# Designed miniproteins, single chains, continued (3): the designs that were tried, part 44

Each design is a single chain, and the fold is of that chain. pLDDT is the mean over its residues in the fold that is shown.

## One batch from the design tools (miniprotein)

Design m9605
Fold by ESMFold2-Fast:
Structure m9605 (fold): chain A 57 residues (1-57)
Amino acid sequence: AEAAAEARAAQREIDTLLDLDGVLEKFHASAKAAGLPQEEVDLTERFLRRMAELARR
């Protein structure tokens, strides 16, 4: 029970650490799997970074 609560807290911390980086990694993996051109990937990555910066307030 306590171990489960600590695991949830650790996962929440990991989710926070992966706030932008994790989103970018998931996008990169999905784009690679879908065979998107590198130019499209680069444009989308720049867009995601900019949106994240704006959302961080």
Scores: mean pLDDT 68

Design m9606
Fold by ESMFold2-Fast:
Structure m9606 (fold): chain A 56 residues (1-56)
Amino acid sequence: ATQAYHDAVAALIAAGRPVASGVDLPDEEIERLAKTHGVSPEEIRAGQAELAALLA
């Protein structure tokens, strides 16, 4: 389950981050999100891939 990633993405949307244009996030941003929300970078990457598939 990627619930932690979805929660992190929702928090960023609430902060005004453009998630739809940010599906291909750079590694630095992935690491920052993982650190901020207390999840692994792998969870962020998995959620990013899921988001990209949903938006394809």
Scores: mean pLDDT 62

Design m9607
Fold by ESMFold2-Fast:
Structure m9607 (fold): chain A 73 residues (1-73)
Amino acid sequence: GLSKEEVVALLERLAANYESLGDKETADFLRKAAEAVRESDDPAGVLRQYADEAKAKGLSNAAFALRTLAELA
C-alpha cells in the first residue's frame, strides 16, 4: 500500500492540478485532506471520511480521488 508520505504527495499534486484548471474548491478540499492525513495515525480511515464529505458537498472529483487513495493506503 501507499505510505502516508506518498498519499500526501499525491493529494498535493492533484490539488495543484485542479487549481491550474480553475477548480479551486476541489484543490482546497484536497489540501485539507492532505493535512488531515499528515496529522493522523489512520490515513485510510481519514481518506474514507473525507471522500464521504466530498461526495456530500458535490465535489465528485475529490470524492473519487480520496476513495481511490483510501483503497491503496
Scores: mean pLDDT 89

Design m9608
Fold by ESMFold2-Fast:
Structure m9608 (fold): chain A 97 residues (1-97)
Amino acid sequence: EEEELREKVANLTVAAGVLVAAAIFSKDPQEREDAARAIEGIGDEIATLLEKLGASPEQVEGIRKAARELAEAVRNGDEEKAIEAFSKLMKLTDEAV
């Protein structure tokens, strides 16, 4: 059911936001690495769900790329880039749904 897939995408996007918020204030490189890996996994799940919802290959790749950019910013402790990358991921996800 499309409604269930959309609900999962929304929940995964919220989960990514929580991880970004937790990691952005962390001084522990291990906490940032764990959050970055979780964000990469979430991005792949969002991309797969959007593909099932009929998103184009270009939209799906855009989501994966945005999630990778977000994970890298989080891993590096770059707060400004993490906020920017998360906003981009949110926008691309909204446009694809």
Scores: mean pLDDT 84

Design m9609
Fold by ESMFold2-Fast:
Structure m9609 (fold): chain A 64 residues (1-64)
Amino acid sequence: SAEDEELLKKAIEAIEKGDIETVRKYLQQLVKRGVISLAEGLEILELIKQGKKEEAIELLKSKL
């Protein structure tokens, strides 16, 4: 849906900005809406911690 696409875009933007608190907020919404799994959300946060922002962004883009 358009709403899910906007949440994905906002999550990607937050990753690019390094705003981890905002990333967590949008990932929680994406999990609740069934756009990503809890496991995928945790993997995205782990990738960001490892400095692998491009891989985290790629995972979210795959859902668009």
Scores: mean pLDDT 87

Design m9610
Fold by ESMFold2-Fast:
Order: structure tokens, then C-alpha cells, then sequence
Structure m9610 (fold): chain A 60 residues (1-60)
């Protein structure tokens, strides 16, 4: 569970960072889909926390 949470955060962070830097839309979509698949295994509250942490990390 902790490993999956870490992986979801890392992939979500990568997707958000690419989006912030106007990276390729295809790569952003692929990472976003992978993150969503992992996040769907958590509760809505946990998924929102992981996303919030990824957003904070991108905006440092």
C-alpha cells in the first residue's frame, strides 16, 4: 500500500510537471492515466491527499 502510494505520487508529480512545462500532450495523458489507475485503488480522501502532495511538490 505504501509502495503504491509512493508510485502514484511520483507518476502524478511527473504528469503535473510536464503539464506545467508544456510538455508533450501524449506523455501527459499517458502519465495521467497511469496515476488515475493507481489512485482508483485508494479511497477518495487518500487519492485527494496524494494529488495535493504532488501539486505542492510541483509548485515548490
Amino acid sequence: SEELKKKAKEIATEALLLKKNNGPESEIQKLAEEAQKLLSQFSEDEAQEIIAEAVEEVNK
Scores: mean pLDDT 81

Design m9611
Fold by ESMFold2-Fast:
Structure m9611 (fold): chain A 66 residues (1-66)
Amino acid sequence: SAAAEAAGREAREAARRAGLSERVAKQASGPAYAFQATGRDDLAAEVIEAARAGDEARVRELSLMA
């Protein structure tokens, strides 16, 4: 969906702006997309916020739930 694509893109861009590696940016993007696509909007928002904060550990934790 358009919303899921937007969530994935936002997570990736947030990670890049926070100075995270491209690997971590991709690791944030997929789960954000998946959460939004499955109606877990709250978890999609948490991935984006963790990426924005530069919190690699939290991005990894959330990716395991996707």
Scores: mean pLDDT 86

Design m9612
Fold by ESMFold2-Fast:
Structure m9612 (fold): chain A 61 residues (1-61)
Amino acid sequence: MAGDVYVAKEETSLVGDPVETLKKGDKVEVLREYSDGMALARSLKTGVVGLVDLSKLEPLK
């Protein structure tokens, strides 16, 4: 299974190419978690892959 789906709890930046602003409720697929609380994730809305603050996300039920 490729990654777990998370939902943005608040507006945050997905730092990719291009940088995408995630709005509250936007869904991302987390591809890798880093030890510093950052994650590599793919926006399900746009397909942009980038770094996001994992503390701004919650697992989708």
Scores: mean pLDDT 79

Design m9613
Fold by ESMFold2-Fast:
Structure m9613 (fold): chain A 66 residues (1-66)
Amino acid sequence: AAVQPLVQALKHESQFVREAAAYALGKIGSEEARQAAVEPLRQVAAKDSSESVREAAVAALVELQA
């Protein structure tokens, strides 16, 4: 149920909110999270201006096994 708000939070202006959203998506680990969040997390991991946010996105992708 929380997957869509967390995917939206990956685009938040605050790096702390984006980092928290990436970790939360990885922790959920559901099929919905895998289907909805993998591509947004790949974009964040490749292009986000914050190293901590990119690291969180990579960790989430590992947890989602995408």
Scores: mean pLDDT 80

Design m9614
Fold by ESMFold2-Fast:
Structure m9614 (fold): chain A 81 residues (1-81)
Amino acid sequence: MEEKIKEIFEKVKNNDLSDIKYDPNLHELIDKFLEKYQKLPEEERKKINAFFDELMKILDENNITPEQRSAVLAEIFKALL
């Protein structure tokens, strides 16, 4: 899980988003993630929150488009599921 998230972060930092495409199932992925997230221990949720905080910072610093942000979020949710 964490290794996949690290790979996604490195792709964003290196501006190598060619493999990351908009996912039409993003809404379903978010719903599945939230269902699992609610059942996680506080320690694990804190860890996930830290990953999202770092992700949002990296996306902002690299001027990623809204559509690319959605694609990156879909890959992160898949990695967390």
Scores: mean pLDDT 74

Design m9615
Fold by ESMFold2-Fast:
Structure m9615 (fold): chain A 77 residues (1-77)
Amino acid sequence: MEEEIRLEIEISLARMQVSVAKLAVERHGKEALPEAIETLEEVIERLEKLLEEHPSPEAEELLREAKERLEELKKEL
């Protein structure tokens, strides 16, 4: 139960951070790129660690999305 709740919280937090990073770049352009890249890198590291302990299709999908966004932002930098 507690571990299951933790997993849900981590996935929700990661999802929110990916969304916030995308929104920041859309609203503030190049000025937001360094912070958005840092946020996505942190999310990727946390999701990779989470998946090592707890396989989750939802977390795998988020990891893939975060990696795709990170590569897009790095190209704009």
Scores: mean pLDDT 80

Design m9616
Fold by ESMFold2-Fast:
Structure m9616 (fold): chain A 55 residues (1-55)
Amino acid sequence: DKAARLAALSAQPKDVLEERAVELGRRQGREDEVRERLRAMKTREEVAQLYLDLS
């Protein structure tokens, strides 16, 4: 369930979630793209959605 996964991710600290998104992006060769997108993001929910989009 995407909604349940999003809720669980959004419960994590924003800095931890950002680190996990960058790591996942790095493994996909998309680190620079992920870092640029994170700069524009203001909420944990936005970062959690990015992580799910990468997964």
Scores: mean pLDDT 79

Design m9617
Fold by ESMFold2-Fast:
Parts: structure tokens; sequence; C-alpha cells
Structure m9617 (fold): chain A 75 residues (1-75)
């Protein structure tokens, strides 16, 4: 079962592609702490993947194939 925030995070990532937790927090109108909690749960479910920018140390999240398939099935 996805929480409302987890579902909103997946939808925003589907629309925008790869985003940092700070960018997600800004777009969703919530805290970075709430976004990080949602991203951890989505990562545990295999619905998002994380990439670190080696030059900046910034972490970016995007949908996995499973995440995209789950959103398609919910629509």
Amino acid sequence: MLSPLELRVLRVLAEHGELSPAELAKLLGTSVTAVNRALRRLYEKGLVEARINPETGEVYYSLTEAGRELLAALE
C-alpha cells in the first residue's frame, strides 16, 4: 500500500524525471524530511533508484521500470 505522499512523489518523478529531495520538497510543498521518508519507503519497494553526482555529492532519484509499471497500473 502506498501512502498519499509516496504516490505524489512517484507521479512527480514520472513527470519531471530525475530530481533531488530538495527539488521534490519544493514541487510537493512539503519538507525535505517528509520527502526523504517517502523516498526511503519507495526505494525499499524497488520503485525508485538513487544516483549520486560525483562532482557535487548531490543525490538524485528517478523511477525504476517497476515504479513506472506500478503508476501505469494505477491509472
Scores: mean pLDDT 85

Design m9618
Fold by ESMFold2-Fast:
Structure m9618 (fold): chain A 84 residues (1-84)
Amino acid sequence: SMEERREKLWKEANELAKKVIDEYDKQAEQSDSPEEKRRLVVKAMAEALDIVGDALTEDFVLEGRMKLTPETEAAIKRLEERLK
């Protein structure tokens, strides 16, 4: 069904985005350089947004609505806080 396809799409997108954010977060935490930390946070944000954007583009054919989990939203918020 369309609903099952959409659930699978967003499950995969959320898992991938969270993995990317967590990996960059880990690398940033291990870095002693403020410049390198900022670079890693920016890269994490760009890659996460690309993953979400790709999923939203695919979902445009289905229903055109973003389905982020609370965990993914919290991870993105954590990146935003690091950019401030």
Scores: mean pLDDT 82

Design m9619
Fold by ESMFold2-Fast:
Structure m9619 (fold): chain A 74 residues (1-74)
Amino acid sequence: VSEAELLLAVAQIHAATLIAALKNDKSPEVQKLRKEAEELMDRIVAAHRAGADLETAQELLDEVKKLSKKADEI
């Protein structure tokens, strides 16, 4: 398993966890954030399927971390 594959797997886990955490809140702000997390999950899955490089994998992981931080600020 490549380092890129491992980073994408970690990104998928973080994205899935974030989506699950946001699923029960019906506020518009949380729904918008959940939608962003779902869209990011789709991008991570597509990148993994395409065999994305380490740089792309790291960028996607960083994006998940940014969304998680934004969720903590709500």
Scores: mean pLDDT 83

Design m9620
Fold by ESMFold2-Fast:
Structure m9620 (fold): chain A 102 residues (1-102)
Amino acid sequence: SESAIEKLREAIKRLKELKKRAEELKEEAEKLGDEELAKELEELIKEIEEAIKELEKTIEELKTESDVAREIGAVLRAIGLLLEFELRLKKLEERLEEIKKL
């Protein structure tokens, strides 16, 4: 449905915002000399980029086939990815803030 595609587009938009935030945190980690945190942020950025590509491909596939089960599965997958990446980014951001207190 158009509703499922719009939900996937909104998820991609939110993933792009998370990627930008992760890139900003990586620059801060590099400035503080925390190479391990910078590497974990780089890995997260790459995983977010792959998730964006996956969801963009899923949108194109859904445009060719009207399958309610696939639409539901795609939306749930997108929600799961967003929640995972938001939680991981929050933990990395909290680690950076603790380093700043030293």
Scores: mean pLDDT 88

Design m9621
Fold by ESMFold2-Fast:
Structure m9621 (fold): chain A 56 residues (1-56)
Amino acid sequence: SEVILRNAQHDLGLSEEQLRLAVELVRAGASAREIAEALGISQKQASGLKQAILAS
């Protein structure tokens, strides 16, 4: 759902570029740790974002 992705983007304060990078990383099979390091967010936030992307 686009709504789930937009809510996650807003809650984490991510730019559209950062959201696109997160989607690409999830599609490539990246872990929550790798996403957290790439975006400069916590692993808990990255785990939630990964779940939101997979649910979309």
Scores: mean pLDDT 82

Design m9622
Fold by ESMFold2-Fast:
Structure m9622 (fold): chain A 65 residues (1-65)
Amino acid sequence: AQSYLQQGQQLYAQGRYEEAAKLYEQAIKLDPNYSQAWQNLAAALARLGRLSEASEYSQKAQQLS
């Protein structure tokens, strides 16, 4: 889970938000309680203009923290 999160963070830093989101989704699939992965997914989705999904996943991260 952490390795997918870190790979996603590298892609996010490169502006590759869609690819970063896919890696964050993989991290969540391995550990659905990984609050940081939900938070990072929300951030990537916000950058893609998918604000409703970003809001939902940000709330998920808060519930897990």
Scores: mean pLDDT 84

Design m9623
Fold by ESMFold2-Fast:
Structure m9623 (fold): chain A 94 residues (1-94)
Amino acid sequence: SGEEKAEKVVELIEEGRLEEALKLLEELLKEGKLNEEMAERILEAVLRAVERDPSLAEAAKKIVMLILRNTEDKKIILRAIGALLRIIGIELDR
């Protein structure tokens, strides 16, 4: 169930549907089913989406911040911080 929801979050992000992805991610987190591997895949998908379409930056930052608020894994925290900095850089270069 959690893996299927995480895969759907990634698919929604790849489709540029980041607001729907955010809502589904909130459900996954409420269920306590987000693991570190899922978080990594979501962060990678978000970065690719913003690189393709900078207009997605605001929704992308919300997804990254939601992951940051719900992880204690130092590697995920560092990747999420890196993702935020890259998204901000893309917004500034627009």
Scores: mean pLDDT 85

Design m9624
Fold by ESMFold2-Fast:
Structure m9624 (fold): chain A 94 residues (1-94)
Amino acid sequence: SAAEEGAERARRAAREAAEAGEKGDGKAAAEAARRAAEAAREALAAAEDAKEAAIAAAGAIEATGGATEGALKARQKDEEAGEEAFRGMGEANA
């Protein structure tokens, strides 16, 4: 499916970003992370099972430490904070 293809592209680009980061090539890592984010965005528009691809892309972007990751990292933290808040509210109201 289009979602599976998008998820696969995102995961592959995320792996490339991580590998480039380990080699100290920040520019290559940032570019691969950008491709991963783009593929994950396309996959997210296609299906719910693409969520894993988006998480992988966000992780790769965070690992690069580049300026271009700022907005995506903030969005990821907002999503995590929202999930934690709902989880915490459930626990507090138990």
Scores: mean pLDDT 66

Design m9625
Fold by ESMFold2-Fast:
Structure m9625 (fold): chain A 74 residues (1-74)
Amino acid sequence: MPTVALEEIIAVLKKYDTDGDGYIPASKVKDIAEELGAKLTDEEIEEIIKKVDKDGDGRVNLYDLMKELWRRIG
């Protein structure tokens, strides 16, 4: 289903926050979307990453990513 619960998004994001610092590798955003059952294209994943990875360091804030995913699939 395209709609997911906010709690489910948070749970998945925490699973990919391997450092426990509240940041997720941008390379994992596609895996996260697939695990959530989100029907996002590769282009939409790239748009999300570009929007939340403001510093271009390949790491995204968990809360910013959660809000962007919730906006698109919640």
Scores: mean pLDDT 76

Design m9626
Fold by ESMFold2-Fast:
Structure m9626 (fold): chain A 67 residues (1-67)
Amino acid sequence: SALEEEAEIARLIKEAIENRETDPEKYKEAVRKLAELLGISEEEAEERVERLIRAKETGRAAARAAG
């Protein structure tokens, strides 16, 4: 189902983000699986993960500035 697919995508994104600095092998594996699941290139999947990391960082900075 679409919900199960969304849950798997979210899980892989989380794994990629969590392992980016601490486990490069797990990061690459998560990005590869995400690319396969989404039907996109590994490069595009990596760009999407990077964008999410940047968005989270910007969100935290904005939240701190707003307080």
Scores: mean pLDDT 76

Design m9627
Fold by ESMFold2-Fast:
Structure m9627 (fold): chain A 56 residues (1-56)
Amino acid sequence: ILDEVTERIRKEVEETGKVDVEELVKELMEKYGISREEAEKIVREAERRVLRELAS
């Protein structure tokens, strides 16, 4: 899950320069049947990874 979200965020940042957290949260809830709070935690963690990796 985290790796897939990380890739999605990377593409969004490249295209728009920002991340639509609400869209990602909804998509994770749909695909994985997880709670909103879990999806938000995954997205936030993936966002941190993308920022670090893009800087590297």
Scores: mean pLDDT 75

Design m9628
Fold by ESMFold2-Fast:
Structure m9628 (fold): chain A 55 residues (1-55)
Amino acid sequence: DEKRKELLKKYEEYLKKGDYDKALEILFQLNPDLKKKREQQLEEERRRRQELLER
């Protein structure tokens, strides 16, 4: 799984740089379930503000 090796390398680079937000993005790519949860939360919040706050 060559992509996984590349992602792990990027993860380490971002940790060295202290860029934890980007490091988390790499973790989400390695673990799609975590990414799915975050995307749902962001979409739900966005939808409320955009369309309906109270329904």
Scores: mean pLDDT 71

Design m9629
Fold by ESMFold2-Fast:
Structure m9629 (fold): chain A 55 residues (1-55)
Amino acid sequence: MIRSAAELKEEVSKLSREELEEALETARQHAGQSTGSFKRTLERYIALLEEALAE
């Protein structure tokens, strides 16, 4: 799937606090197993999840 930054942000905004925490844990685990551009995409997703949880 291709996801623009806007689409990712919109998806994150629809998640509950519990879903955000679960997504963050899963994304961190996958980032540890990933390399290159995919890892950078996961790191960006993690940043968006952390920002949403901070609000």
Scores: mean pLDDT 74

Design m9630
Fold by ESMFold2-Fast:
Order: sequence, then structure tokens, then C-alpha cells
Structure m9630 (fold): chain A 93 residues (1-93)
Amino acid sequence: MEAAFDAELEARLRSQAAGTPDALLLVARTLVDGRLEYVPFDARAEGPDPEAVLAAARAFLAEQRAAGREIVAIVAGPEMEPIAAEIREEVAA
């Protein structure tokens, strides 16, 4: 069930990101009271500085992993794809 929800969420986020060049969306999954909850992060809130965006994304990933949450989606528009690629490598390690 979780894998199907993650796949649908990722597909929707990818569709949204394709229309938004500066999009960088990260999603962590958690389980609260038997319900799946998703913790989203939208890097557009951090402004146009790539270093600030990457630092905020890394802080989000570290915080979610320390809490035992799984990172289930990393999606980006074309302008943010290089940053998303770096984050994906860090998550895979």
C-alpha cells in the first residue's frame, strides 16, 4: 500500500515540477496513529540562492532521517535538477 501511495505522490510532484522550472520538492514519509503522513519540503521558500537551497534541503534530510522517516520523493524542475541530483546521491549513500 505504501509503495503505491509513494508512486502516485511522486508522479503528481513530477508533473507539477515539469511546469515549474525552479521547483525543488522533497517528501519524507512517517506513520502517526496508524496513518501515513507526508512531510513536504519546498525549496522555493528559501529564495534564489543555490547554496541556501542546498543547505536547507540537507538540513531537512538530516532532520527527517534522525526522526526515522523515509525519504520517498525528490523531484525538481529543470533549473533545480543539478541540486536535486546532488541530494539524490546523498540520500542513496
Scores: mean pLDDT 73

Design m9631
Fold by ESMFold2-Fast:
Structure m9631 (fold): chain A 57 residues (1-57)
Amino acid sequence: MMTMDQARKTLSWMLGDPRYRDLQTQMNSKGLTLDQAVEDYMKNNPELLKEWYKEMQ
């Protein structure tokens, strides 16, 4: 199972990559903090987080 720390590192890495610019826009439109976005993705789309985590490594 992905830890909150792993998910935060993954999302933080993605926000620095221009391929994932839409993620930052989506977070801002929902008024989500990084931690809230992490929780949202872990709950609603954990497979996508796992995919991004593999890309980060």
Scores: mean pLDDT 75

Design m9633
Fold by ESMFold2-Fast:
Structure m9633 (fold): chain A 67 residues (1-67)
Amino acid sequence: SRKEEFAREAERKAEEYERLARELTAQADKAGEISPAAGEELRRLAEVYQAGADVYRQSAEMLKASI
């Protein structure tokens, strides 16, 4: 069904955003050794992606619960 398709898509996007958040956190640690400001900016970006992942995971759970 369309709801099942949307739930799978939301779950896939959550996984992608979680991966990006982890990659950005690793980059922030390395960049922060050279420029604390650059490390801070990358950490802020990682937090944005993690928040987005959490929203997609919640959306997927709600969609699955309605099936």
Scores: mean pLDDT 86

Design m9634
Fold by ESMFold2-Fast:
Structure m9634 (fold): chain A 72 residues (1-72)
Amino acid sequence: SGLEEIERKLRELGASDELIQRAVEVAAQSPKNLEELKRFVDALKTGLDAGELSVEEVNEHLARKVEELEKK
């Protein structure tokens, strides 16, 4: 499922357990949230793989994005 895929990708990025749980919860609220998170996570992976982002920065950007989606 799309939720299992996003959870796996987030774990691969080194996201914290708390952020993974919150991200899966907001993704489950709507297909739009799931697609938006997928695109965001793919962008974070690209930056991490290119050495442009650290794991710490990935977690910080992800936390901010999850907070934005939670408030919609």
Scores: mean pLDDT 84

Design m9635
Fold by ESMFold2-Fast:
Structure m9635 (fold): chain A 110 residues (1-110)
Amino acid sequence: MIEVTQSPKSLTAKEGETVTITAKASVNVNGGVDWYKKKEGKAPELLIKNASTRASGVSSRFSGSYDDAKKTAYLTISNLKKEDTAVYYAKVKKDGYEVSFGEGTTLTVV
């Protein structure tokens, strides 16, 4: 199973700011990273597929990238809104491996 480390575990940012959260995999997943937003009482929302492809209906404020050399995926959220307060999860996938999830990054927008 691929180990997934998300950083930071939690952060607080102001409305209008830009934040970047990371997910590092124990092996190179070649961009096989999906990002999800989870609010209490709601189903997880898919934001980004395959490291950088924004899901349908998702705001252009959300963007993703992957660094093969660092085995690290990045989720960047620009022009933060109060509604962005949520837990963000990275899901990693690679042929021949079980799907793995990071433990989540808690974002609070004030």
Scores: mean pLDDT 89

Design m9636
Fold by ESMFold2-Fast:
Structure m9636 (fold): chain A 94 residues (1-94)
Amino acid sequence: SFEELLKKYEELIAEYEKKLEEDPNNAEAWYKLGEAYLNKGSILELQGKYEEALKLYEKAVEAYEKALELDPNNEKAKKNLELAKKRIESLKKL
């Protein structure tokens, strides 16, 4: 099921990237892209793939920051941004 979950998040990433090519001001799409990166990173971290997880957490940070530029009141984006940053700090110690 990890392989199926990874494929699901890869498909979601591609979907939201395509939506953002058409409308880069879509705050919801930036938030959902960040969430997909964060979730894929978490799965890879559980598999011990720390370098790949780090890259995805960095992409999640960028996506959440863009979501918050467009919608500053998105509390879920703020919390997930903080979580992604903490995970990056933890992985950089490796």
Scores: mean pLDDT 90

Design m9637
Fold by ESMFold2-Fast:
Structure m9637 (fold): chain A 78 residues (1-78)
Amino acid sequence: MPLSKEAAEKMVEVTTETLAKNPDDALAWLELGRALFDLGEYEKAVEYYEKAIELTKDTDPQLAALAAENKEKAEKKL
């Protein structure tokens, strides 16, 4: 379910603050990518999904797969 523009902008703010404190938070990278996708920032969404995949590929293959699926959806918009 896509976020409203207001909710997506707030998610970007909150997740950016989280990542400033913990840059290895893969869920925060995934959430940031989703918020940017909902804002139409597809190129940035792809970059942040790639970061989530890199952090989880060896530790959480299910989360890595989810990030990869979201990345593919964003790439189709480019």
Scores: mean pLDDT 81

Design m9638
Fold by ESMFold2-Fast:
Structure m9638 (fold): chain A 101 residues (1-101)
Amino acid sequence: TMERIIEAEITEAMATLAYWAMSKFESDEELIEWLKELGVSEEAAKYIVEKLKNSSPLLAGLLLVLVFEKPPKDVKEAEELIKRAEEIEAEIAAVRAEVAA
């Protein structure tokens, strides 16, 4: 349980840094081009940017961390990363709830 708490805190810190990096872009087009430079396909980049705009800061940051680790090559891979980010967000929430109780 301590290992899960430490992992959740590190993951939240990484997500915060990723979200802060994203906040430096002034337009969706700039963010799409940056993601393409990281190796994300254009279609996947557009899909990810739309999801980032409609996500909490934590979810957006988690998604960006996963994209940096393995840039998606198509929309299907992007959807798999989004699902993984949502699963990680839920796990962090569960760990926080266990500690708070």
Scores: mean pLDDT 79

Design m9639
Fold by ESMFold2-Fast:
Structure m9639 (fold): chain A 65 residues (1-65)
Amino acid sequence: LDGREAGRAGAAAGAAAGGAGASTSFWDQNLHGYDPEEVARGALRGGLASGDAAAARAAQEAALK
């Protein structure tokens, strides 16, 4: 599978979770207590643990936005 599909699936899953009553504001405030660089590093590490380098890169770019 292409990183394009993996990235889109991740974004869709995140949007679906948000739509289920979970506010993006809640997660934004929760992550506000952490350094954005640390969050990006955690996202990359999590992606690497899944064994998908493309997904890891997409997650890192999203976290650094």
Scores: mean pLDDT 47

Design m9640
Fold by ESMFold2-Fast:
Structure m9640 (fold): chain A 68 residues (1-68)
Amino acid sequence: SARELALKWQRAVLEALEIGREIAAKIPGATISVEVDGPIVTVTVKGPDGTYKITADGLTGEVTVEKL
């Protein structure tokens, strides 16, 4: 149902945001940016020594963490 898909998307997005917040809290000077492209939400944590990309797929509920 549309409600179940919306809840799945919301859970994935909240998980990605929480992961990004936790990573940023451990990195002095880190910045967080969020980009929304339909069902895909990308949380980017940029620090002085590197960048982390957390991607939430609202269709699958999958959350992926990548260090760039």
Scores: mean pLDDT 84

Design m9641
Fold by ESMFold2-Fast:
Structure m9641 (fold): chain A 55 residues (1-55)
Amino acid sequence: SSQELLEQAREYRERARELRKEADKTKDPLEKEILEGMAALLEGIAGFLERKARE
């Protein structure tokens, strides 16, 4: 259902937010890039789910 897709998207966005917080805490530039990349991927998945929920 659209509601379930939006709830799942919200969970992915929360996970992305936590990854960005971890990226801000790390002193390792490679770890920072990986965490930011993972966050961007999860935000992309959330966007896809939000678009699908409009169907």
Scores: mean pLDDT 89

Design m9642
Fold by ESMFold2-Fast:
Structure m9642 (fold): chain A 82 residues (1-82)
Amino acid sequence: MTEEEIEEIVERAEKLLETLSEEEIRELIREYTKSDFLLAAALALRYLGYSKEEIKELLTKAVNGDYRASLYLMAAVEEVLL
């Protein structure tokens, strides 16, 4: 996965958050958890108040094999869907 692909995921998450209600965002995260986990994680982190820069850094670390970053993404998704 390239830096450009990660940037695109983060920008898609931001646009969705600007256009959808809180309930619609939670349902979308649930759906994307099965089909596009990185987008689901980006949405969850942004919903929880993380900046686009922080999300981009976490996604980059996770796709490069940082196990701790990957756990953090999973935890964020789980927290929003509780």
Scores: mean pLDDT 84

